# Designed miniproteins, single chains, continued (3), part 107

Each design is a single chain, and the fold is of that chain. pLDDT is the mean over its residues in the fold that is shown.

## One batch from the design tools (miniprotein)

Design m11715
Fold by ESMFold2-Fast:
Structure m11715 (fold): chain A 82 residues (1-82)
Amino acid sequence: EEEELKELELELEELLGLGLIAIGVSNIVNDYEYAIKQLEKLIKELEELLKEHENAPQRILDLIKEAIEELKELVEELKKKI
């Protein structure tokens, strides 16, 4: 359904935006543990989204997978700062 796909795209954009905000906040307040916790939560939510919509168009599945990979790399970089 077109509406379900648009909702999925919006949810993905919102989740990615939250990840960027978490990084920004951690850099301002030097609270990298907070950022890591928020990003790990976001990764889990994206993994659930991927499982729930495994029949989505490949382009959307690829975007979610790429987002998960980028966020995991970001978590590892932040862990180096603790």
Scores: mean pLDDT 73

Design m11716
Fold by ESMFold2-Fast:
Structure m11716 (fold): chain A 62 residues (1-62)
Amino acid sequence: MKSIDQIIEEHKSYIEKNPDTPLREVLIETQKDLSKNPEASLDQIGQAVQEIADYYQELRAS
């Protein structure tokens, strides 16, 4: 099973390679992957989703 850190790293890499993917779609897939880890708390999932959202916005900020 992938760790939370591994999931964050993979989704950040996906955003970099797929810049046309909508933020909503990225966040849905991130939440799905994080929810597969039974040891992940709701707070950890929320923080990871926020980190991905911030990273996405940073890369696409004009």
Scores: mean pLDDT 79

Design m11717
Fold by ESMFold2-Fast:
Structure m11717 (fold): chain A 70 residues (1-70)
Amino acid sequence: AAAARRAELERRARELEEELAKQTLSDKEKAQLLDELYLGRVREDLGSPEKLRELREEAREAAAKRQAAL
């Protein structure tokens, strides 16, 4: 059961990676978004467009904050 759920989430994450490759996101934004997808916050919801948009916004905010801290 847990292995099956993980496999489904990995499949979803791969699909989202392919979708993100088509995006105009910066490398930093992509890396942060992928970390969110793989390392675990809301990854159970990662297939929804709304959750993807939220992760994209969080990645963008985190990138901006990190750049400001430099």
Scores: mean pLDDT 60

Design m11718
Fold by ESMFold2-Fast:
Structure m11718 (fold): chain A 74 residues (1-74)
Amino acid sequence: SVDDLLAQMDALIDQMAAAVAAGDVDRFDALLQQYSLVLQQLFDAGALQDPAVRAWALARLERVGGLLDQRQAL
């Protein structure tokens, strides 16, 4: 379901934050790939046509951007 995909995305973002805090670049890159697949599943399901889901996704995109900046600093 869409709710399951949203929950999975939040869990992956939290795991990415833990990986970057640990300096684990390989784990971060693997988690980022999984995040990208979940995002694609949300797009394919038409979930991003919902303004509420889109607003939710934009807030997470900003967090992921910050984590990518932290990963590049490693």
Scores: mean pLDDT 86

Design m11719
Fold by ESMFold2-Fast:
Structure m11719 (fold): chain A 80 residues (1-80)
Amino acid sequence: SRMDIIRDMLNYIRDRTQQIARDSVDPGVRQQAIQLRNQIDQVIRQMPSMSVDQGEQRLRDMTSQYSRVVAQVVEAKRAS
């Protein structure tokens, strides 16, 4: 179902965000990755109560935040 695809995509982003939180030596990047991981976990927990439209919007929001975290990883590596 569409909700299963949304859940799989959120879990994928969650796992990548957790990897950044684990591997990042920059405290600011690590903290933002932890915050995003916690937000994704909350979204996944709330999914059974969501419509498909709500799930798609949350996936877009989490994907946008993930892109910002990745940009910060790149910036931190350039600064070192």
Scores: mean pLDDT 88

Design m11720
Fold by ESMFold2-Fast:
Structure m11720 (fold): chain A 75 residues (1-75)
Amino acid sequence: MLSAKEIYEMLRKSSNPEAQSYVIELETLLTMKRLNKKTKLLDVSNTSFEDLLNGKKTASMKDLLNAIMEHLKNL
């Protein structure tokens, strides 16, 4: 099973512009968290991880983003 960190790295390496947008928002959130500030995330579409990884059926993009966020929250 892939960890949230591995999923984040896969999204970062994706050529999909939607995935790149989410990565930028997550990196912004991490920076703001380190500065003890609140930030906003993009609304996560119902785009599946399968759409980003060429036919692999996984959790939705929303579920993956939530898993990544929980992992980053515990850093």
Scores: mean pLDDT 52

Design m11721
Fold by ESMFold2-Fast:
Parts: C-alpha cells; sequence; structure tokens
Structure m11721 (fold): chain A 64 residues (1-64)
C-alpha cells in the first residue's frame, strides 16, 4: 500500500526529530488515503513539534 509506505517513512522521520520532512510524507499518505487516521494524528503531532498548535488541533480532530 503506497499510503502505508509514505506513512512509515514519515514515522521514521518523526523518530529522527525531522518533523518538517515527516509532515511532507504524512500529507502524501493522506492524499492517497484521506481516511488514514494514523496519518492525520501523526501530522498533528509533527505540526505541534513545529509550533503550529492551531493547525495541529484541527488535524487531531480529523484523526478522531
Amino acid sequence: DQADAFFQQGFTLMLQGRFQDAVSFFRQAIRLDPNFRDAWRNLGLALQQLGQTAQAARFFALAD
């Protein structure tokens, strides 16, 4: 699954503290699967680490 592959790359980047790069990969996962809740949640977490707290809150809501 291409969406899962992008998610795994983003998650690896999160573990490395590369939050801006992780955001790019999570967005690609969501583009392929908009119902990918784990991708929305991790996108929120990455944005929170980048100080974008309002945007992070919106994406956490989409993750349910």
Scores: mean pLDDT 85

Design m11722
Fold by ESMFold2-Fast:
Structure m11722 (fold): chain A 94 residues (1-94)
Amino acid sequence: VDEERARRLIAEDPELRRIVETLPPREAAARLTLEGEIHYGLALIRYALKAPKEEVEKLFEDAIRLYEAALYVDPEHERARRLLEEVRRNKEEL
């Protein structure tokens, strides 16, 4: 995990910053993982609807960054780790 990249994402996004500042690490990581799942799900829907590759890749990249942020907050978050591996693999198959 790129800790500097994850830290900057959290610092620059007011909603992500609020999540990290107000919730315990495990709960904050779970919330960040959920946000990543929303972007990942949207990427899969857009891909199925034959959206431009650039739009799909951006949504996969947004999901990757959110899962990296979740792992920065809680390195033991198994769901975020599993989903990060999955989304990276699926992005390579585009």
Scores: mean pLDDT 84

Design m11723
Fold by ESMFold2-Fast:
Structure m11723 (fold): chain A 69 residues (1-69)
Amino acid sequence: SLAEFIEELERRAAERIAADPSARELAEAERKVGISTAYLLAGDEEKRADMDAMYQAARETALAIAAAG
């Protein structure tokens, strides 16, 4: 579900920050972009049913942030 996906993103960000405080900015950026992407896709009921599209969009954005930082 959307709620479970958002909880997973928040948990991953918290775990990364706990393990490496220097990664805080990157982890927060990944969390914010992931959540924003999930809400954007959830606004379209047809896309909300496609969890793979949500994961791919979040993953691509996270990779772009990691490559830039």
Scores: mean pLDDT 71

Design m11724
Fold by ESMFold2-Fast:
Structure m11724 (fold): chain A 71 residues (1-71)
Amino acid sequence: PSDEEIREVLEELLELRFEQDPLLQSLSPAEQKALRDRSIADALAIYRTLSPAQRRVWFDYLVRERERALA
């Protein structure tokens, strides 16, 4: 998967988590944005160190987690 596809799934997962977590919702919009941006940047940095096979497994896991969160 591309960096863009990974970012999209991560952004959707973070949005769902923020919507469901009262502690995260208590943060200011600026603090929420900073936390999301940092989380995505950290995840993408790790992703870029993975082999193609590991990237595929990790992406498939994220897609399934997103589907579960939406259910």
Scores: mean pLDDT 78

Design m11725
Fold by ESMFold2-Fast:
Structure m11725 (fold): chain A 82 residues (1-82)
Amino acid sequence: SKKDEILERLRRLEKRMQELAERYRTLTPEQQEELKPYIDRFLELMRQAAELFLQGKYDEAMEKIKEAEKILEKIEEMIDKL
């Protein structure tokens, strides 16, 4: 179901962000500042997705999850190039 797909994708995003958070802590303050706007955007999208999911707005929640996945991929690419 869409509900199960949303929950599984949110779980994967949370796990990936936890792995990135460990790498983030090893970065310089300047590198952390560069990444912070993307991290803040990712967290806001995750919050919005969770809120929409709780309201039963699964299609809208899925769109926020897709946006969050794109931002997280960008963060991963930026860290890998440091």
Scores: mean pLDDT 88

Design m11726
Fold by ESMFold2-Fast:
Structure m11726 (fold): chain A 100 residues (1-100)
Amino acid sequence: SSIERALELVARAIAEQFLAEVERKAKEINPKLKEASEEEKKERLKLIEELAKEFRETTGNEEIAEELRERLIELLEKYPNISAEEFRKILEEAKFLAVG
């Protein structure tokens, strides 16, 4: 019970740090850039699905993985001008910073 709670808190801390880094990087994108194309939006969603799967498989926490997926989708709705390639770079950099 105690170890399960500790692992949940670690998974939550990693997810929150990761999301904070993703949003920080998203805010740096030039707001004058045009909205991502429909093809790019599809690729961005694929990247989110792949990340959520990786988080679920690595941490074993399906609830936090689903929350991470939903919050990343909301972030992309807030920052529609991020290209698929730029989003991929943001996710990889945020993963590095969140886990060390």
Scores: mean pLDDT 82

Design m11727
Fold by ESMFold2-Fast:
Structure m11727 (fold): chain A 100 residues (1-100)
Amino acid sequence: SLEELVERARRILREMGFSDEQAEAFAKMLVGLRRGYEADVERLRAEHADDPEAFQAGIEALRKEYEAAVDGMVEDLKRDYGISDEKAEELRRIALEALE
């Protein structure tokens, strides 16, 4: 669930040495990411209600856009806070899990 994902993210960030405030900011970002993705999926479904193939192509393109956004966010965290590649991959997996 999103709640379990958010709790896991808070724990991992605290283990990385982030403050409770920083961990909460990332948790809110995960919630926003999931809500944005769901809204975009609903938009695509409405736009392609009578075209399942166009809907699937839209979902594939949307997933790539969101994966690229997650990659950018993780690279920004690596640059700004000096987190390791291993910890960056953990954060990437958590963010991508928010997208299913």
Scores: mean pLDDT 81

Design m11728
Fold by ESMFold2-Fast:
Parts: C-alpha cells; sequence; structure tokens
Structure m11728 (fold): chain A 75 residues (1-75)
C-alpha cells in the first residue's frame, strides 16, 4: 500500500469504529492518532480529524468528520 492508500484505509476503519458501541468514538480517536504516526505526510489532517472526533456530540457527527477527512486525503 502507498502511504495515501494506507491513510485512506485507516480513515475507513476509524469511521467504522465510530459507529460501534459506547467506546466507538474513543477507539476511532486512538486509531486516527496511531495512523498519524504511521503516515507523517498526513499527520496534520489525521490529528485534526482525531481532535474533531473527540469533540463530536454524536457518533453520526464523528462519522461525517472522518468521511470528510477521507475525501480530502483521497483527492
Amino acid sequence: LTPKEGAVRDLEIAAGQAELGEDGLKRAVASLRAAAERYPEYREILLETAERVEEAKTQEEAVKIVNEAKKEVAA
């Protein structure tokens, strides 16, 4: 996988995690922060996305945030 493909895959995983259970948002934030360490080229967007997910009021809002970041990275 290229770094871009890897970052997009990790964002897809984080979006799925955000939809799951009570710990979903916490798991998504942890996954995004780990992805930022793996893909330095995308560190800024991945960390900003993690912070926005942590502040999200609902799981639906968090998923939208992650999907917007995925769209930006995939461009």
Scores: mean pLDDT 82

Design m11729
Fold by ESMFold2-Fast:
Structure m11729 (fold): chain A 55 residues (1-55)
Amino acid sequence: MLSREEQMEKMAEELVEAIKANDVERLNEIGREMAATFSEEEQKEILARMLKKLS
């Protein structure tokens, strides 16, 4: 089982993969999962990690 930090990192990686693949359906699925599973502050952290990986 993944730690909370590992779950957030995994989510950021999945977002990066979906963006690079232009997979809009997957992006919507991930966004829904994030909203259901993570707080607003955790969601911001996931997005920050995603942006860093895209840089």
Scores: mean pLDDT 82

Design m11730
Fold by ESMFold2-Fast:
Structure m11730 (fold): chain A 92 residues (1-92)
Amino acid sequence: DPLKRLEEAIENGPEEALKTIEELLRNGELDPDQQGLASTLMTLIEELRSGLISVEEARRRIESLRQRGVEERDLELLEKAVEKVEEELKSK
């Protein structure tokens, strides 16, 4: 299950999440919906880690996705990724 691998990678931190996303996208292991989720996760993690967006902006983007009917499991993965980046940033 590619989403299970992604969830486990997110638990291990933003760096491992990005690595796993790149591998899943490169190997063609994702269906089109999963590719969209993976690309959204990658962009969100990269923009948060670089300081290009705030945690508040990231959460606003997730709320926009919820309003557009994105599935709850996908939204939970996005929220978890935001939490893990926030933890990393607070650790300096």
Scores: mean pLDDT 83

Design m11731
Fold by ESMFold2-Fast:
Structure m11731 (fold): chain A 72 residues (1-72)
Amino acid sequence: MSAAELIEAARAQLEAQAAAGLISPEAAAALAERLSATIEELSRIKDEAARLELDRAALAELRPLVEANLKV
């Protein structure tokens, strides 16, 4: 799944929750923006690491950091 696909899926989920009255539309928009920024930053870091062709140890270090950021 690409960063754009993840953002779209998350946005759809937030819109569904807002439609169900679980969160406000404003809260859904704020969460979507925050999530979008986080996913885009993680995608940028991953792309830069791949482009620089860092050794496997460095890439292995970056992978857990990217995963941790996605969760938080």
Scores: mean pLDDT 67

Design m11732
Fold by ESMFold2-Fast:
Structure m11732 (fold): chain A 60 residues (1-60)
Amino acid sequence: MEEEIRAMSVEEQAQEAARLIRAGENEERLDLLLKALSERLGQPAETIRTVIENANATVG
């Protein structure tokens, strides 16, 4: 699971996180994705989640 997430590109991780937030599914997988993005982007996971939520709201 964690290895699979780390093999994804930043774009793929962001897309999957956005999908999970929109669906309200797999909170454990979402947490791992946000952690991986946080590590790669140097931003807190909470900040990344907020950015993705705002992007989802704009596109929806």
Scores: mean pLDDT 75

Design m11733
Fold by ESMFold2-Fast:
Structure m11733 (fold): chain A 78 residues (1-78)
Amino acid sequence: MTATQTKILLTLAALTSSTVGLTAAEIAALTGISTATASAALTSLEKQGLVTKIATASTLYVLTAKGLDIAAKLLAQA
C-alpha cells in the first residue's frame, strides 16, 4: 500500500465504528489531501477489498473486516 492509502485506512478505522461511512471529500479534508487523490486511493483500497462503497444519495466508504484487520496490524507496527 502507498502512504496515502495507509493514512486513509487508519483515518477510517479511527472515525468509523463500521456503521457510518465517510465521503471522499470528508476523507480528503481529514487527511489533508486533495479529493482527487483520496478518490484514487479509495478506489485502489476497494479493489483490494479493504474498503466498500455504500451508494446512497452520496457515495460513502466503509472499512471491511479485512480493512480493520490490516489497520490494526499497521497500528501495531507503527
Scores: mean pLDDT 75

Design m11734
Fold by ESMFold2-Fast:
Structure m11734 (fold): chain A 60 residues (1-60)
Amino acid sequence: MELDKELFEKLVEISKEAIELRQKLVDAGVPVREATERAMQEMFKKSKELIDEYKKKKAE
């Protein structure tokens, strides 16, 4: 369960980064809808990379 907690904590950090990206895009004049979509895409991409990295470490 400790490893699951670490993974969850890193996923939370990715979510915070996505929220910050969304705010920065909105502040830069990007419409809220487009900013949200871009932030969601980055969150999904980073989450997938983190999960793939975690699986690789478990396989080794």
Scores: mean pLDDT 78

Design m11735
Fold by ESMFold2-Fast:
Structure m11735 (fold): chain A 74 residues (1-74)
Amino acid sequence: SLREEVLKRAKEEGLEVDSLRSFEDPKTGTKYVAGLSQLERGDTSRRTRVLVGGEYDDGTKYFKEIEHEHDLPP
């Protein structure tokens, strides 16, 4: 499944997935899964990592990793 492939890719990239969310477009049947690696709300960490997986019409899967930092005033 796309969910399993995202988890597999996250493990290969050394990402600890804290949350996993699935999306499906009912019009096109396109499936997306996002694995998130972030600290709990209220932690001092300023960094979030997200791995997104999608599936093309031919069954080929693609993956993208995104890293986001929160700007806090000094």
Scores: mean pLDDT 60

Design m11736
Fold by ESMFold2-Fast:
Structure m11736 (fold): chain A 85 residues (1-85)
Amino acid sequence: DEEKRELAEEIGRIVKELAIRLEGLSEEEAEKLAEEAKEYVLSLSEDEVRALLLEARARQAALAGDEARAAELSAQAKALLEKAR
């Protein structure tokens, strides 16, 4: 599914950004982690991928200092995971 591949690419980009900013990984190390994350994401259902994307975006919002947005996105991710079960 092209949509699922597009979601996986976005999650990979967020994982790379978070790995550099939170863990202090090099761009090369973050790129490898992002590729591993994309492979993992492609093994998941579409609902699980969407939930993971929302959680990744929640982490980005928290890094930007937007705690309210982070909480909202995390709650949406949790709701999708409950449905995907």
Scores: mean pLDDT 79

Design m11737
Fold by ESMFold2-Fast:
Order: C-alpha cells, then structure tokens, then sequence
Structure m11737 (fold): chain A 84 residues (1-84)
C-alpha cells in the first residue's frame, strides 16, 4: 500500500540522515502517518514546510540533504493520497 511504502521510505531516510531538519520532518511525517486523527490539512502544512526546506538546500547546494528532503516529500504525498 502507499502508506506502507511511505512509512518504509521515512524509516530509511531516518537511518541515513544526520540533518536535524530532515530528522524532524521525517519524524513528524511518521507521527502523522500513524495517527488516525491526523488531518489532511496537517499533512499539507508539513508538505509545504518540506518543499521550502528542499528549496533552501537546493539554493545553498546541499545535494545530500536536498535528496533526503525529496524522499520525505514523496513519502508525505503518498500518506496524503492514502488518506483520500
């Protein structure tokens, strides 16, 4: 399922990343993915934050953190689709 794929992707990002911003985004995404009371609005807000973080890392040339942010974004999008 899309939700299971998203959870696995977030767990993989958390195992390899050392970036505290990426860690916080991925941890919050996992929390919301596992919370049946989490709203689509909360997920959309987190998605917006993750997209800003990706933009910042691309701007400053942090390719490793940018890649991790892209994978967190993909996971959040899959969680949103699973909730629709």
Amino acid sequence: SKLEEAIKKLEEVLKRTKDPVIIRLAEKALELARDPNATVLELEILLGMARIVLGVYKLIGDEESAKDAEEVIEAIEKIIEARK
Scores: mean pLDDT 89

Design m11738
Fold by ESMFold2-Fast:
Structure m11738 (fold): chain A 61 residues (1-61)
Amino acid sequence: SEARVAEVAAELQREYGLSPERAEEIARVAAGIRRALGLPESMLRPIADMLADTQVLVESR
């Protein structure tokens, strides 16, 4: 749901220090992946965490 996407975006901002725009983008991409694969809504946060972790890794050596 839109509300859950917003919640996950806020959590990503708090945990990973992402900008509001980047956190929302990652949360929406995670929602798209979850929906495309037919995964339950409980998987939204784990998928978003994987994407956020990838973002952090891209910024490191």
Scores: mean pLDDT 77

Design m11739
Fold by ESMFold2-Fast:
Structure m11739 (fold): chain A 101 residues (1-101)
Amino acid sequence: MEEYKKKVDEAKAELDRVADEGITAARQLGEEGSPELRPVAEQRIDALRNMRDAALALIDEKYKESPKEGYEAAKQAVEDMRAAFDGVTAELRRLLEEHRA
């Protein structure tokens, strides 16, 4: 039981770290790009923030029902956030290449 709390806390910290890295990468790509890319980057940053906040709320809800289910939800949230990070950076890099002079 206590072991799951530590694992969940560690997974939540990893989720926050991956989200922060994704937000930083999206911001940097938006700043490197044309004025048209900045609103797109901002929308992706907001999506990553909302996804993180929703995932943290779900993890807490699942953990109250079962520490094991909370940990499974936390692991899934980290993988989902990594996929979202990869998708956002790939999209923004593609748009940056398309709009290069």
Scores: mean pLDDT 85

Design m11740
Fold by ESMFold2-Fast:
Structure m11740 (fold): chain A 85 residues (1-85)
Amino acid sequence: SKLEELRERIASLPPEEAERYYTLVTALVTVKVYEEAEKLGLLDEHGEKVKARAEEVLAAHAPSAEEQADADALVEETREQLEKE
């Protein structure tokens, strides 16, 4: 699974790189999830603030194409799992 791949990658990185990777992928996932919620009219004030904070993290750190692809894959896998019985 993508979550297992991310866990293995984090475990293989030096602590400072693992923290950066985890923070950026988490922020990317957060933005993507709340963008979907906004499109569905489900975004509340708390969600808007969470999304804004995640966007600030991404603006400060400029995530790589690999980090973006990993976040996209994790969001898609999570959505597929939630849609299953």
Scores: mean pLDDT 77

Design m11741
Fold by ESMFold2-Fast:
Structure m11741 (fold): chain A 67 residues (1-67)
Amino acid sequence: SADEAAALLSEAARLYEEGRYDEAIALVRKVEPYVPREEVEAIVRLIEEGAPISEIERQLVRAVIAA
């Protein structure tokens, strides 16, 4: 559900801010049943590229809306 996706993605954002990138990506992957693949891959790419947290947070909101 969108609520479950939102909870996982919020935790992933926290892990990203802590520099725990592999753990953040693992949590983003857990939303695959709720969120379109292209939205999941967009978030993973932003994390891998070290994007600003504000850009990641905007993409997380878009992913939850798409769920």
Scores: mean pLDDT 84

Design m11742
Fold by ESMFold2-Fast:
Structure m11742 (fold): chain A 81 residues (1-81)
Amino acid sequence: MEEEAERAGELARELAEHYGSATSGQIGGAVAAATGADPLDAERAVREALRELGAPLGSSDPETARRAAEEAARRLGEERA
């Protein structure tokens, strides 16, 4: 779970750094890739994490993208446990 969360966070951070920002869908793709989760479930978890962080859904900086991905990956792990 924590290893998957760290990987999801790094993938999302790299996407946001490369493109200047990341959408909830792009962050969800990183989470799905790291965790093996369904992409729609991953994006939903990312949207919930961004809401909790008080961040916008359409444009996340690298640090926000990393945090949202890590939180989403943890939530998906809890749903499967």
Scores: mean pLDDT 80

Design m11743
Fold by ESMFold2-Fast:
Structure m11743 (fold): chain A 73 residues (1-73)
Amino acid sequence: GTTVLDGDATPDQAKQLQALAQQIGDASGATVTVTVEKGKVIITVEGTPANLAQAQAIIAAAQQLVDQAKKIL
């Protein structure tokens, strides 16, 4: 799914969020991307879970990234 946060991310904040997205994606098996556009931070989490445990891991990873983004912004 896609989550849009309103906020002006600095280049350094964008790099931090992208690094976290990569780390969380690698840990959960999801493709996690962060895009900064015109006062918005767009977090996209994509994955086809093979089972319920993977689905829960992907959801938890997405929530963790959103929570961190809100703290950084």
Scores: mean pLDDT 74

Design m11744
Fold by ESMFold2-Fast:
Structure m11744 (fold): chain A 70 residues (1-70)
Amino acid sequence: MARVTLLEARRLYQQGRYEDARTLALTSAKISKDPRIRSQSYGIVSQSLDKLGRHDDAQYYAQLAKDAAK
C-alpha cells in the first residue's frame, strides 16, 4: 500500500539511504491517488535528491509536492 511505502521511504531517508528513499518515495507517489500521500512522497523525493546534490531535480519535485497538496 502507498502509506506503507511512504513510511518505509521516510525510514530510509532517516538512515541516510537517500537513493533508496528517493526510489521508494517516487513509487509511493506513482501508485497513490491520495493528494496528501502524493504530496508527502514528492517531498521525500525532493529532500533525497537535495541530499544527493541534484538540486534542480529536487526543486522540480518540491513543486510537484506543492501541486499535489491542492
Scores: mean pLDDT 84

Design m11745
Fold by ESMFold2-Fast:
Structure m11745 (fold): chain A 73 residues (1-73)
Amino acid sequence: EEEERRREIEELRPEAERELERLRREGAPESLIRQAEFSMRVIEAGEEAEAELDRLMAEGPETVQEAIDRLEA
């Protein structure tokens, strides 16, 4: 389980980086860019980020946006 999650995070990092760069290049809405940046920060935090990412993935992409909105409140 732990090894599988670590492997997924290692693969997600380059994917998230490319997605963030693409969104910025295309002039995507700021909310989408912030969501991608949040995902990047979560991934880069290490094992703590691994546990948090698992929770976010289980609840779906909508939860990521809600978490961002809550942090900004």
Scores: mean pLDDT 67

Design m11746
Fold by ESMFold2-Fast:
Structure m11746 (fold): chain A 85 residues (1-85)
Amino acid sequence: GDDAVVVVTKKAVVVGANTEAAAEAGARVGRKKAKELFGVDPAVMLFSTKEAALRAAEAAAENGEETIVLTVDAETGEIVKEEKL
């Protein structure tokens, strides 16, 4: 299936997806997770590739930000993988 890479920090939610459906699912999940973990409603940034979101996650972690990376299934909206960097 299609999926989105979602990067959640206190400052931003970044979504990397190859389709609009995956980007929408990722943004929805990322916003909820940011509120749950950090009590924030940050801006959502959309990228057309998963690789761009992963680079953003690496940069955030390198800068000392608490960084969570989620893989979200576009069809179900379920979190299929969660990692802390």
Scores: mean pLDDT 84

Design m11747
Fold by ESMFold2-Fast:
Structure m11747 (fold): chain A 65 residues (1-65)
Amino acid sequence: VSREAAAYIRMVGIGTEAGLGVSIEKVDGNLAVRTEADTPEARRVQERIAEEIERLLGEKALIID
């Protein structure tokens, strides 16, 4: 819970700095990063957030779009 909360806060920070609306969802028990934008920039931000989640939690994060 605490590790997930820290990852969520960090994720929101990264998305805000990039000017993108991103969200974290749980999909089949895994954290997944979604964005409403389908630009290459949005994809890069999704990948960055997923990497940060994996670093903080030691668990694989999904990218969904």
Scores: mean pLDDT 67

Design m11748
Fold by ESMFold2-Fast:
Structure m11748 (fold): chain A 71 residues (1-71)
Amino acid sequence: MSPEELKRIIEEALHAIGVSDFTITQIDANTFRVTTNEEVDIEKLKEALKKFGIEADITQEGNEITITIKE
């Protein structure tokens, strides 16, 4: 997938789990950083991404969530 397509899918996955206010920053071709003040269930986000065909490692530190695409 293109980085632009991955970013769109991440945005859709966040919306699907109830996160409405966030910023997505591309770090590299397969790594994205999500910044939000909303509570994010990392397991739900991971499952939502998988439903969109993406396998990812997700880490969270404070209000920053790092998503690394594995496919």
Scores: mean pLDDT 82

Design m11749
Fold by ESMFold2-Fast:
Structure m11749 (fold): chain A 89 residues (1-89)
Amino acid sequence: MEEKKEELIKKAEEELNRARELVDQATSHATQARQLRKMAEEAAKVNPELAEKLKKLSDEHLTQARQLVDQAVEEFVKAGKYKKEAEKL
């Protein structure tokens, strides 16, 4: 029983670590999106074509950030399930 409990705890830790990595990646993409949006606003007054390209890149980074957050939530849910199963043993 102790071995099975340790295995479930290890799986919970692996899913939790993966969730943290996904959150860090999402934060990086969100930060880059914000910087690109600010650059797009500044560029809009001088070069509207560049502003549109920067806006599209910002939107792509926001889409990536959202997808990574959704994946992180799934990994957090899995970690929680493994932890609950370990607590029952």
Scores: mean pLDDT 87

Design m11750
Fold by ESMFold2-Fast:
Structure m11750 (fold): chain A 113 residues (1-113)
Amino acid sequence: ADELIEKARKYVEESRKAFEAGDVDKALEYAQKAIDLAESVIDTKPEEALKIFEEVVEILRPAAERGDPRAYQLLSKAYGLMARAYFLLGDEEKAIEYYKKSVEYQKRAEELA
């Protein structure tokens, strides 16, 4: 579990570097890999997984602001998983808030595709 969280953090860092280099395709690929690894440990380590999703949201924000539908799709997935993590941690209010964000970003991704 700790090894998977470390690997997810490495993918977050690789995503940041790819965005800085202007390689959006590689940056989105690494962001997806970070999300998938954090999702795999969400039931056992929801607090650590939540931190990874929060970092991924931060790095995807500029691509979404530029209107990339792939960034909106990844943000939708990250927000949905943040909602699950908050539900597991007993924060029902934040779980509902992030489920709403997930739905909004999914709709936006489809409208931009």
Scores: mean pLDDT 88

